# Designed miniproteins, single chains, continued (5): the designs that were tried, part 95

Each design is a single chain, and the fold is of that chain. pLDDT is the mean over its residues in the fold that is shown.

## One batch from the design tools (miniprotein)

Design m19517
Fold by ESMFold2-Fast:
Structure m19517 (fold): chain A 86 residues (1-86)
Amino acid sequence: MIPSFEEIKEEIAKLVKEYFEENNVDEEVAQEILDRIKAAKTIEEMKEVFDEIVKLVKSLDVPPTKYTAFMIELTGLLFELELYER
């Protein structure tokens, strides 16, 4: 069964929240990103949030394996959103 746009957004928010908590991202910064995910109504808005997440994650001093695993999951979820809008 294909997940809804809202279900995919919830999975993205969960993934991002867990990654930020594990890597000690500031709560205010984390909450701003999570609020932007929740507020997004279109795939274009989600792509803007995705770019900000990628910029923030690249600024974190985390092991490459953790970064790669997170990016694979995040990119997969964004691809599912794009398939939904097709």
Scores: mean pLDDT 78

Design m19518
Fold by ESMFold2-Fast:
Structure m19518 (fold): chain A 71 residues (1-71)
Amino acid sequence: MIEEKIKELEKKLAENPDDVQTLIELARAYIEAGKYDEAIDVANRALELDPNNVEATMALIEAAIGKAEKE
């Protein structure tokens, strides 16, 4: 269940707040849950830590599109 996955990723992020891979996974999990604002926030955080990260950039784009379509 996506909610359980989000909870697990949030726990991992609490242990390692600057873990770029966990931030990217959490962004993707938020996208799957339709939580686009939260996904944009953590994807931007990942890009602050690693500006050239393609996976973080892709997650940000996907979240932004999802938000635009919902509004």
Scores: mean pLDDT 82

Design m19519
Fold by ESMFold2-Fast:
Structure m19519 (fold): chain A 91 residues (1-91)
Amino acid sequence: MKELEEIRKRVEAGEEVTVELDADPEKIQKYIEAGAKHFKVRVSSIEQVREIAKVVEGKDVTVELEIDLPPGTPASQIDKIKEEAKKLGLK
């Protein structure tokens, strides 16, 4: 993936890189392997939060979650996603 090569080069140059992407555990893992330390990840479910947390567990990375849910989603569902993220060490 050309994006991985670009991120690797920026990290090697000493740049602070923030990767913005949808919840894809395999892609996140590859970006971490390329040296990325800061992520902004779009999530639409608690399960996606858990999968991301598993990938970043024990790694020196920061993850900011962007909750992307359909209009009319109850506030309680959003709160549950945020609570799960906090329990797993995500922000």
Scores: mean pLDDT 76

Design m19520
Fold by ESMFold2-Fast:
Structure m19520 (fold): chain A 70 residues (1-70)
Amino acid sequence: SLDEEVEIALLTMNIALASRAGDKEAVAKYAEQLAELALKYNRPDLVKWAIEQAEKAGDKETAEKLKEKA
C-alpha cells in the first residue's frame, strides 16, 4: 500500500506541475498513467479525476478509452 500511495502522490504532483506550466501534453500523459494505476488499485475517484485531467488537456481519445475501462 505504501508503494501505491507514493506512486499516486508522485503522478498527482506531476499533473499539478505540468498544469501550472501549461504543458497539456504532459498533463495528458501523467493523467493516463494515474488512471491506469487507479484502475489497478481499484480507486474509482482517482480514475474519474484523471479522466477529467485528460479531457481538460484536450486528449479526448485517451479520456474515452479510460471511460470504457472504468
Scores: mean pLDDT 82

Design m19521
Fold by ESMFold2-Fast:
Structure m19521 (fold): chain A 60 residues (1-60)
Amino acid sequence: ADGLDKDLIKELQEREKELIKVGTAGTSEPPSDLAIRNAKNGVRIIAKNRGIPEKQIEAA
């Protein structure tokens, strides 16, 4: 259902932000491309397990 997918995408976006924040906690440095990539990969794995296409997360 599209409504459910929207809620899941929003949750995954919030999770991605949280992972980036945790990855840079205490450093005062901007997140590296690698750290952002790793956070996105984690979200993609969760999305795959929930049946959400990776492109929808990237587009949102």
Scores: mean pLDDT 64

Design m19522
Fold by ESMFold2-Fast:
Structure m19522 (fold): chain A 66 residues (1-66)
Amino acid sequence: MDAVKQTEEYLKKAEEYLKKGDLEGAREYLKKALDLIGAANKEDPEKAKELTDRIGELGIRLSEAE
């Protein structure tokens, strides 16, 4: 299963949308990353921690951009 890779791709998409000012698109991909983080943690807990930290940072940026 490629939950780690898929979560990374969703986070890249969320970051791209946030940079474009598309807060709705950024939230959608951030939600998709959150939905996969449990599976990612099962595959690679250390990598999942890094991804969880990135999710948190993106969430804060999205809150501040509103």
Scores: mean pLDDT 81

Design m19523
Fold by ESMFold2-Fast:
Structure m19523 (fold): chain A 100 residues (1-100)
Amino acid sequence: DPELRERARLLAETALWLARRLAEDLGLEILSESSSATLTPDGVPIGRGRVVGIMTEEGVERYRAWAEYTGEELLDVGPGDVVEIVVTVREGSIEVEISA
């Protein structure tokens, strides 16, 4: 379905924008950006954005504040560590995962 594929593409663009914005807010030095648009077997459009960056000294404090605010478990991340942010967007939900 061309309309559902276009919807998935727009969700993927939104997911990448959110992942990039979070990486910038966390003070990461961005190394790579990618997005994917998928349809589930039952036709649900899903967009995913992925940003990989290097943690900075300023970013460590911002990351701690973000983890405290969101209730996410704090990873043992320091300056120079590689961090991955994945944002998944579908109708009615946004999921954010940070890994190091």
Scores: mean pLDDT 84

Design m19524
Fold by ESMFold2-Fast:
Structure m19524 (fold): chain A 64 residues (1-64)
Amino acid sequence: SAMEEAKFEAEILGSFALMKATVNKDKEMVEKILEALEEALKAAEAGDPEKAIKIAEEALKEAQ
């Protein structure tokens, strides 16, 4: 389903962002990424897969 696909994509993007922040030893960024991933998953569950992907993509950009 679109919701399951969006959740999976958000988790992948969030995991990649989290790995980047972890490599940089940036604890504050790690916390922000985890919060963004939680919001992305909530958006997907609320029936807004596009918003979920956008939140995850923005988190990944900030991790760079």
Scores: mean pLDDT 78

Design m19525
Fold by ESMFold2-Fast:
Structure m19525 (fold): chain A 109 residues (1-109)
Amino acid sequence: AEIGREGGEKAREGGKSGDAEKAKEGGEEAARAGLESGTSSGAGEAGGGAASGAGNAANKGSAEAAKAAAEGARKAARAALEAGAKGSGAAAAGVGAAGGTASAMIAER
């Protein structure tokens, strides 16, 4: 959870600055932390952070950074679904991450 949150913060920071490389790295970090946590809560925090990053990047006009953060969110959502195969937490984590992905892909100029 904590490591996933840090990765999400990195993605958000990269998104705000339009730094595609930083956003991508943060998204990947968040996704990995989500997978390692083995819990839907940990994956959800990672996905939420990456989704925030994607949104910020889109707002700044950095489509590349937004895509990178969204990729991280998608991986975190998948990890949440796998880890939470037994319960309600998986749906919340998956929705959060999927929302970020959608936002990045549909972002308007």
Scores: mean pLDDT 54

Design m19526
Fold by ESMFold2-Fast:
Order: sequence, then C-alpha cells, then structure tokens
Structure m19526 (fold): chain A 60 residues (1-60)
Amino acid sequence: KKEKLEHEIKLLETSIESLKEQAAYAKRTLPQDEADAFVEKLNKEIEKLKEQIEKLRKEI
C-alpha cells in the first residue's frame, strides 16, 4: 500500500522536475511571448501533478 503510493509519488516528482527544466530552457531559448505561453502551460501541468501527489498522500 504505502510502498506503491511512494513509488507513484516519486514518478510524479520526477515529472515535475522535467517540466521545470523545460520551462527554464524555454525561457532561455524562445522569444518572450512564446516562452511566457509555454511556461504558463507547463506551470498548469505542474499544478495538476502536485494535486495528484496530495491526492495519493490521502490514499485517494
């Protein structure tokens, strides 16, 4: 039970780190307007993943 939840949480945390890395890269490589739109999209995904982590911590 806890073992599987821990594994799932770790996978979600890894996904969040990948998205943060993508956001940082976009900020450096894209024009500001495109970077802002892309980063906003990534931030929404990060928020969803954080919500999933909290849900798993509640065992739901």
Scores: mean pLDDT 80

Design m19527
Fold by ESMFold2-Fast:
Structure m19527 (fold): chain A 71 residues (1-71)
Amino acid sequence: SAADARGQRYAARLARLKEETGSTTIAALELYAMEAYGLPLEKAREIAEEVVEKNPNASDGEKVARIREIV
């Protein structure tokens, strides 16, 4: 199905970003920003890194909420 294909594409992109960043959290936030808001990778990475740096003890859900607040 289209949903299954989208899920597999998302997982593959997440794996690549994890290899590039060395961080599952940063990679997941980058992919979320790109998929949800259409941001280019360089802008998504800038925002993801800032959110992680400013909120080191926040949950993944809280970090996602911070991205939604910024964009």
Scores: mean pLDDT 83

Design m19528
Fold by ESMFold2-Fast:
Formats: C-alpha cells, structure tokens, sequence
Structure m19528 (fold): chain A 74 residues (1-74)
C-alpha cells in the first residue's frame, strides 16, 4: 500500500537523520527530516529531529516551534 511504503520511507529518513544528529550534521538532519515530513506530515519523530537539528544550528525559535509541533502530533 502507498501509505505503508510512505511510512517505511519516512522511518528510514528519520533513522538516517538521527545518525546525522549524533555526528553533528545538523544541516543533513534538517534535509532528511523535511523530506520525511513531506511524505508523512504527522510523523512526530521527524518533527523532533527537525527541532533538535535547528537547536544544533542555533535557531532556538524554530527548534521550539517544531518541538511543539511534535508534541501536538503525539
């Protein structure tokens, strides 16, 4: 099913983005998390990754916005 395939792709993107965060690749993590959100907009884990990535980049306003978005979806 398209839905199941989309969820699987989003999960892989989130996993790779989390690996990027662990290595300090915040820009890479943003790009992957944004792609996951394009595929599955209500993926709370993708919004969490995006928040953490922007925090690492020093954009605390965006980090807080995306963290709240993740909490709304949970």
Amino acid sequence: MDEEIKQGIADILVAVANMGLEKGDYEGAVRLAEKAIEIVPDNADAWDVLARAYEGLGDTEKAEEYRKKAEEIR
Scores: mean pLDDT 82

Design m19529
Fold by ESMFold2-Fast:
Structure m19529 (fold): chain A 60 residues (1-60)
Amino acid sequence: MEISKEEKLEELKEIIEETLKIAKELGVDEKDLFEKLKKAIDDVSETKNISKKDLEEILR
């Protein structure tokens, strides 16, 4: 099944929100987790031809 850009960005947002929530509950270093997620988003943006600006907007 093809994932549209809109669906993919929405899924990414949900994953980030859930990851943050879980990290907070577990006492994981939120800053380190965010930095790794941001790098993964940059990589996905590059390879999947998705605007980096759109992905960064979801994180903010």
Scores: mean pLDDT 66

Design m19530
Fold by ESMFold2-Fast:
Structure m19530 (fold): chain A 73 residues (1-73)
Amino acid sequence: SMEEVREKIRELSKRMVELEKQAKEAVAAGDYEKAKELQAEIQKLSQEMVKLAEENNVPLEEVEKILQEVIEE
């Protein structure tokens, strides 16, 4: 269902936000190797999100709205 797809996009968005937080903490600690690994995971999740949206005919503008909602929470 469309609601299930939107919820999966929201879940991916929440994971990306948590990884961004961890990446910032890694940079602050001087752990640049961990920060690089976390950024690679974020990029992978972003690609999964775009693919999910395309396969389910969710406009990318809707994906952007969901991402902004998660960031603003």
Scores: mean pLDDT 85

Design m19531
Fold by ESMFold2-Fast:
Structure m19531 (fold): chain A 117 residues (1-117)
Amino acid sequence: SMAAVESLRGFVAEDPDDALAWRLLGLELEAIGDLEEAREAFLRALELDPSLPGLSVARAFRALEAGDLERAEEYARRALEQDPNSPLAYLLLGRIAEKRGDLEKAAEYFAKAKELA
């Protein structure tokens, strides 16, 4: 919810090193459709605590940036297993499909991400 986003923004402003708070902020931002800010929050959580569970989406973005499409897809699929309605997981699958040249498949994943956001 927007109220939860505002509360969590307050928490991370006072304690920017709280990995759990960044992960919770990412989840709430994703739920309201702020996908780019959600991505940034999840990546910040992973940077602060690489062992923190529930960060499959962040691990997928890191693998994608490294050019490891197979690992990125594995993490994106794990994110969908944890939350079948994750817009970020579908956004990731779309970006992976684009890098593989599967433009029709990419369009389908991006449409699904937009529907869920």
Scores: mean pLDDT 86

Design m19532
Fold by ESMFold2-Fast:
Structure m19532 (fold): chain A 62 residues (1-62)
Amino acid sequence: SMEEARRLMEEIRKLGVELSKLREQYEALKDTDPKKAEEKKKEMQKVLKKLGDLSNQMASLP
């Protein structure tokens, strides 16, 4: 339904913003704090997995 599609799009948008922030944090930390950069990289991987799952779910909607 249109409402389901809108909810999924909003969740995808929200995760996309989170991913962008994590990427910026990773870029800032990668040369100064490798341990924290690695943590941000793991967080980005988790967000990417969630985005993939939601994108697949959205693609299956009528």
Scores: mean pLDDT 84

Design m19533
Fold by ESMFold2-Fast:
Structure m19533 (fold): chain A 66 residues (1-66)
Amino acid sequence: SLEREVALALAHIYEALADRFLKQGNYEEAVKLYEKALEILRETGASPEDIEHFEKKLEDAKKKLE
């Protein structure tokens, strides 16, 4: 579906930005971007595999916040 395809594209854009912030030590911004990606994917009925991928990214980023 178009909605799912757009959601996946947006999620990957947020992931790329979040990964960049994570690499720079900006963990709070990385967490916010992974959360936005995950919200979009959950609302549009993304696959369990895509949800799990972003959940792992989010949890790893949260661990960096101590």
Scores: mean pLDDT 85

Design m19534
Fold by ESMFold2-Fast:
Structure m19534 (fold): chain A 56 residues (1-56)
Amino acid sequence: SLEEAKKAAKIAGKTMAKNGFSDEVKRLAAKQIAKRYGVSEETALKYLDEGEKEAK
């Protein structure tokens, strides 16, 4: 669901902000979240980016 994808993506984004992961790893995380929660990769990436900004 969208709400579950949003939570997972934000957590992933915060983890990436702390660890300095590459853009490639970020894209792979977005694909995994999209597949798991049935949302688009674009939607997963959007919320992942929001999580990164929240951690900063």
Scores: mean pLDDT 79

Design m19535
Fold by ESMFold2-Fast:
Structure m19535 (fold): chain A 63 residues (1-63)
Amino acid sequence: MKAEEALKKGEEYAKRGDYQAAEEAYEEAAKLYKEAGDEEKAKEALEKAIEASVKHLQQVVLS
């Protein structure tokens, strides 16, 4: 489904080191899971978005 596709895209972006794109994809996945009523998957996607956001900030600030 669309939420699973967004989650997968986030994982692919994170694997490439594109943490900004990963954060956006994970945020979209969380929103889609929340609309589908899957609160556990929405929380998982939000946690991944936060992790990607932290890694993006580290890339910008430390490099």
Scores: mean pLDDT 80

Design m19536
Fold by ESMFold2-Fast:
Structure m19536 (fold): chain A 59 residues (1-59)
Amino acid sequence: MDAYIDRMARILSRILPPSAVADLVRQMRRAAREAPTPAEGRRRIDQLASDVVLQHQEA
């Protein structure tokens, strides 16, 4: 899970400011920790990343 979050953060750092990436990584790690299963953790991480990409998708 940690390697997956790290990879996601690297990609998102190209479209988000460093403070937003740091906050998102904290949210992703919290979601993974609080999730009752690893599958639910991944689902929450993917939802967080998708929401951010949809809001900040470049033209």
Scores: mean pLDDT 75

Design m19537
Fold by ESMFold2-Fast:
Structure m19537 (fold): chain A 95 residues (1-95)
Amino acid sequence: SLRREVLLVQAEVGLLEIEVILAKKYPDSITVEDIERLLKRAQETLERARRVLEAVKNDPNASPEDIALAEGTVRDAERVLKEIQELLESVKKKQ
């Protein structure tokens, strides 16, 4: 089910968002290397979100709601990627 794939990508984005919150609250507990790994995961998650969106858009059985959910997931993945990029720049300035 494409909806199952969208929900799994949403779960991955949610986990990344939690890790960003924790990194901002406990900056002394994270390294540049930790944030670089988080950045790679966010890039891979965004690529998967975009692939799932294309699959949903090309599925004749996909509802407008399924498309909207997949588009929202891409936007959330893009936002979290940007937050991780900003976090990496912040951490590099401290090291």
Scores: mean pLDDT 87

Design m19538
Fold by ESMFold2-Fast:
Structure m19538 (fold): chain A 86 residues (1-86)
Amino acid sequence: MEREELRRELEELTEEARGLLELIRTAKARGQPVTAVMEELRRRLEELRRRLEELLEKGKELEDEELIELAEEGLRLVEEALAELD
């Protein structure tokens, strides 16, 4: 049941990426500075990207469309969040 574990991990990472993106965008919209936490957010997003890329590769090896879609969504959210920090 490796696929169940991978799916759960992908769901958790994707939700974290979505939450970070929402947090960054909400703070910016409210005029709140993200500078104090920007380096920590960037480091976490880079770690999420690395893990999601590894899981995307595993999903492709397993030919599991659901895992591939989840990993791609997570990576999209991470890239959007990193762009918001630039």
Scores: mean pLDDT 81

Design m19539
Fold by ESMFold2-Fast:
Structure m19539 (fold): chain A 104 residues (1-104)
Amino acid sequence: SAAAEEAKKAVEEGYEKGDLVTGIKEALEKLGAKLHEVSEDAEGLVNFTFSFEVDGKEVTVSGRNVPVETAKELVLALIDAYEKKLVEPGQRLDVEVTDAGRAV
């Protein structure tokens, strides 16, 4: 859909400008998603929680301490899944980066 393409563009432009948080906010607004929290820390780790509707059911997505590049890829993949209706109603996606994954 046009909304999904515009949302992906917002994420990509935000990442390119070094402001992925704003890109995510704009993308979620274009999709009609509910943004609960989004922030980036001084180390470039992104924390986010948002909800969107798939076939009349709410799906919640959260990520904690996710590197900016990984957060970009996850949000783009979620926009694709939303457009293709591949996300199950009531599903919760939690992403956590371990110290070992961060160190490599």
Scores: mean pLDDT 71

Design m19540
Fold by ESMFold2-Fast:
Structure m19540 (fold): chain A 113 residues (1-113)
Amino acid sequence: SDLLEALMKVPGLTREQALALLKSFGATEEDLSPLLKKIQEFIEKNPDKLDELYEQARRLAEAFGVSFDEGLFLTYLLAAKFGKLISEMTVEELKKLPGLTEEQARRLLEAAR
């Protein structure tokens, strides 16, 4: 529930979009274990990308007006979903997320760069 609340603090993300995003990882409000496992797998496969991931998390937190931990969670979540850093993603890839608009996708990319 705390992680769902963190996702809902991202500007422009509705509760329905946050829930749909969790479901896309096989996670629920009550069980985030599938999502956390995917994040851990990304960390283990990409230790060389963690410094840049933290920098992108800081930029997202500042751009969206959320805490660093909330920005870090969002950055890990998206990196785990696509197998790459947000700065390496395209608008078309981000639009594959349930309910995400082109404007939201562009804002994520601008914030991460």
Scores: mean pLDDT 74

Design m19541
Fold by ESMFold2-Fast:
Structure m19541 (fold): chain A 65 residues (1-65)
Amino acid sequence: SDIEELSEFISKKVPGVSVESIKENLLDAEKKGELKEVLLYSADNAEAAGEPELAKKLREFAKKK
């Protein structure tokens, strides 16, 4: 699934955070109808942290939701 792929990608870029933890947070946001907003907010934070590829991937996922 898109959420599984994104969760694995984030886990590789942010050491110490489990794939399951990220996946659960994204699924909770989707259940609340906040997934797009959470992805865009996370993308802005990733860009500010010097992770432009992560920011790009997060924004691409947000456009699909």
Scores: mean pLDDT 79

Design m19542
Fold by ESMFold2-Fast:
Structure m19542 (fold): chain A 59 residues (1-59)
Amino acid sequence: MHMEKLREQLRLGARAGKELGSELFAKVSEGIRNPEKAEEVAEEALKLYEELEKKRKEE
């Protein structure tokens, strides 16, 4: 589907949010290394990204 867009957004989020960003970056890296597990990793990364975005919206 749109995994490329997801990875790009995760990389941006990881750079912006340093504390949670490291976890997002680790998940993205894992998906890149294991293409067969990319779907599973993308789902976990999406959840982490949503948590990061939630905290970022809390000013």
Scores: mean pLDDT 63

Design m19543
Fold by ESMFold2-Fast:
Structure m19543 (fold): chain A 68 residues (1-68)
Amino acid sequence: SDKKEADELIEKSGEYLRQGNYEEAAKLLLEAGKKLSKYYESQGDKDKAKQVLETSEGMSRYLLEHAR
């Protein structure tokens, strides 16, 4: 399911963050946010879908700016 795939991507992102690989962590967080957004849209929760996508996009941008 989209939620399970997102959870797995979040776990992998956390591992890359521990390694200091901000670029890969940012990529996985953004992909997880997109999958979580699709999950919440399928549940009829547009507000949560938007929130998780915006949060993942913001976190991803923050990490990419700190990758160098």
Scores: mean pLDDT 85

Design m19544
Fold by ESMFold2-Fast:
Structure m19544 (fold): chain A 86 residues (1-86)
Amino acid sequence: MTVVLVLRGLTVEQQTAWALRAIGLGLDGYDVKVEIKGDTVTITIGGVSEALKQEFIKLAEEYKKRGYKVTITQEGDTLTIEIDFR
């Protein structure tokens, strides 16, 4: 399956940190694409297992508990997680 992370309201330092995390996933053998537009970072990760999907959902729930706005949407084989850091 594919996981898409849409991260909004990021500082330049936060954008760099998320891009480095995405590069790490690419080095681990995932099909990773990173797009930066303004303060938004979009990370697309292909080849995600059910176990790794659950870890991304857990990450999203953790940010929601910290008071951030989080939206999780699934359409077919694509899970989209949107987190607004504003």
Scores: mean pLDDT 83

Design m19546
Fold by ESMFold2-Fast:
Structure m19546 (fold): chain A 70 residues (1-70)
Amino acid sequence: SPEELRAAARAGDPLAIGVLSYESAKKLEKLGEYETAAANYRHAASWFERAGDTELAQEARKKAEELEKK
């Protein structure tokens, strides 16, 4: 649940922090706030790396790079 995800992030779970940052980035992207969205995708990628999830980290970086070209 979203509540359990937020609780895990508050407890310092790097995967949970990454997911929340990624979800925030997606919302900002839909609002057209590309610079802030890119920063949040970069933040998510950093936390996914810390969690050992290289695939999610690569996807988040690609999203940031695409938005930085706009």
Scores: mean pLDDT 87

Design m19547
Fold by ESMFold2-Fast:
Structure m19547 (fold): chain A 84 residues (1-84)
Amino acid sequence: MSREELEREVDAALAAIYLHLGKKLLEQGNYEEAVKTFEKAIELAKDDPQLLAEAYRGLATAYENLGDKDKSKEYRQKAEEAEK
């Protein structure tokens, strides 16, 4: 594999780890840390529409619980768009 292929595989694995961690932080009510963690997952998951959609749904839930209704709505829309 090329170095780019190896970097994509590593990034995909890290994105999955950050998605899982973000979901656990949501369960614990640590919404601010969940936002940061889902943002990391999104940065690494550029080529995975399903993981990207799940991370956007996590961000929408986190922002709703933080009282940011506008960002919650925005990320719900991004999640729907990513699932195509």
Scores: mean pLDDT 81

Design m19548
Fold by ESMFold2-Fast:
Structure m19548 (fold): chain A 72 residues (1-72)
Amino acid sequence: SAEEEALIAGLEAVKEAVEKAVKAGVDEEVLKKALEDAEKALEEFKERGAPEEVIRKVEEVKELLEKALKEK
């Protein structure tokens, strides 16, 4: 669906933005808030039965944020 395609594209853009922000050395508090937002989104998508690709993209964003926080 157009909504699903738009959501996947949006999540891909978020993943790229997170990668760039991490390389730029963003503040730990910004990363923590982003991780909280990603965790909330993951729970909501799972409860609503979102497509596996959508869930996987959110999990990838969460993993990037968790890794970045461990390196701080």
Scores: mean pLDDT 80

Design m19549
Fold by ESMFold2-Fast:
Structure m19549 (fold): chain A 88 residues (1-88)
Amino acid sequence: GREELQRLINREIALKLRIIGLELDIEKLKERIKELEEKLKTVEGEEKKKLEEEIKRLKEEIKRLEEEIREIEREIEEIERKIKELEA
């Protein structure tokens, strides 16, 4: 009973901390994209192509991190349901 509840609470806390870390990583990637998009306005030819490829790579990385957050949020929802059942 109580030991299972504590394990679920500890896992929920760990998963919430992981989401915070992923959200911070996404913000850093968004800032980097913004800097590259500003540079993109001033360049032509091969340099433009390299910046567009880098921006695309970073946007794909953000999508992967956002999907990981969604998976963790689903796991947290399952844990919260189990906690509610154990507290009843």
Scores: mean pLDDT 89

Design m19550
Fold by ESMFold2-Fast:
Structure m19550 (fold): chain A 63 residues (1-63)
Amino acid sequence: SKERIEEVLDKVDELMKQGKVDEARAILESLTDEEIEELRKYAKEKGRMGAQFLASEVLLERK
C-alpha cells in the first residue's frame, strides 16, 4: 500500500542520514520490483535524492 511504502521510504531516508547505507539497501532488497518503483517515485516527489538513487541501483541490478 502507499502508506506502507511511504513508511519504508522514511526508514530508508533515516538510515541514509545515519550513514547506514548497507542497512538501507537491505530494506530495499526485501521489497518487490513494483514496491521499489513506487518508493523511488515517492522519493523523487519528496526530494529524497539518496533514497531515489539507491532504489534505482537496486532496480537496475534485478534486471
Scores: mean pLDDT 84

Design m19551
Fold by ESMFold2-Fast:
Structure m19551 (fold): chain A 79 residues (1-79)
Amino acid sequence: SEALERALELLRRAGEALEAGDAEEAARLAEEAARLLEEALGPKHPLVAQALAALAEAYRAAGDEERAEELFKRAREAA
């Protein structure tokens, strides 16, 4: 699926951005990946959980602990 291929590439790039210390770019990429995966697979899928966890890590790196905790909770519910 085109959407799945795009989402997986966005997740890979989000991980690279997080390793580079670019929390804002990581959040942007992970958010788009989560959106595409949720549209394709529904909100309760392991890949959606992975994307939400990546987004949570990006928000935590940016200092937004409250949003990170909510996203980690959503990731656990999606898995």
Scores: mean pLDDT 87

Design m19552
Fold by ESMFold2-Fast:
Structure m19552 (fold): chain A 74 residues (1-74)
Amino acid sequence: SALEERIRKSIEAASKVMDEERFKEFKELAEKYLEYYFKDKEKAQEISNKISELMSTMTPEEFEKFVEELKKLL
């Protein structure tokens, strides 16, 4: 599905930018978001908020690199 492809690409991009600890957390949250997206919308929203919180810990340079890695996967 388009959502599964988007999540997979986001995980790949994050693996090239985030340190090991943050990447592990991001990957677990992204996989749980995909799992709950069609099962429990409230849980999916909670996970989405946690992903946004984690993303907010990125420096501007890390975020720019993340976006560039995502563009390479389009």
Scores: mean pLDDT 84

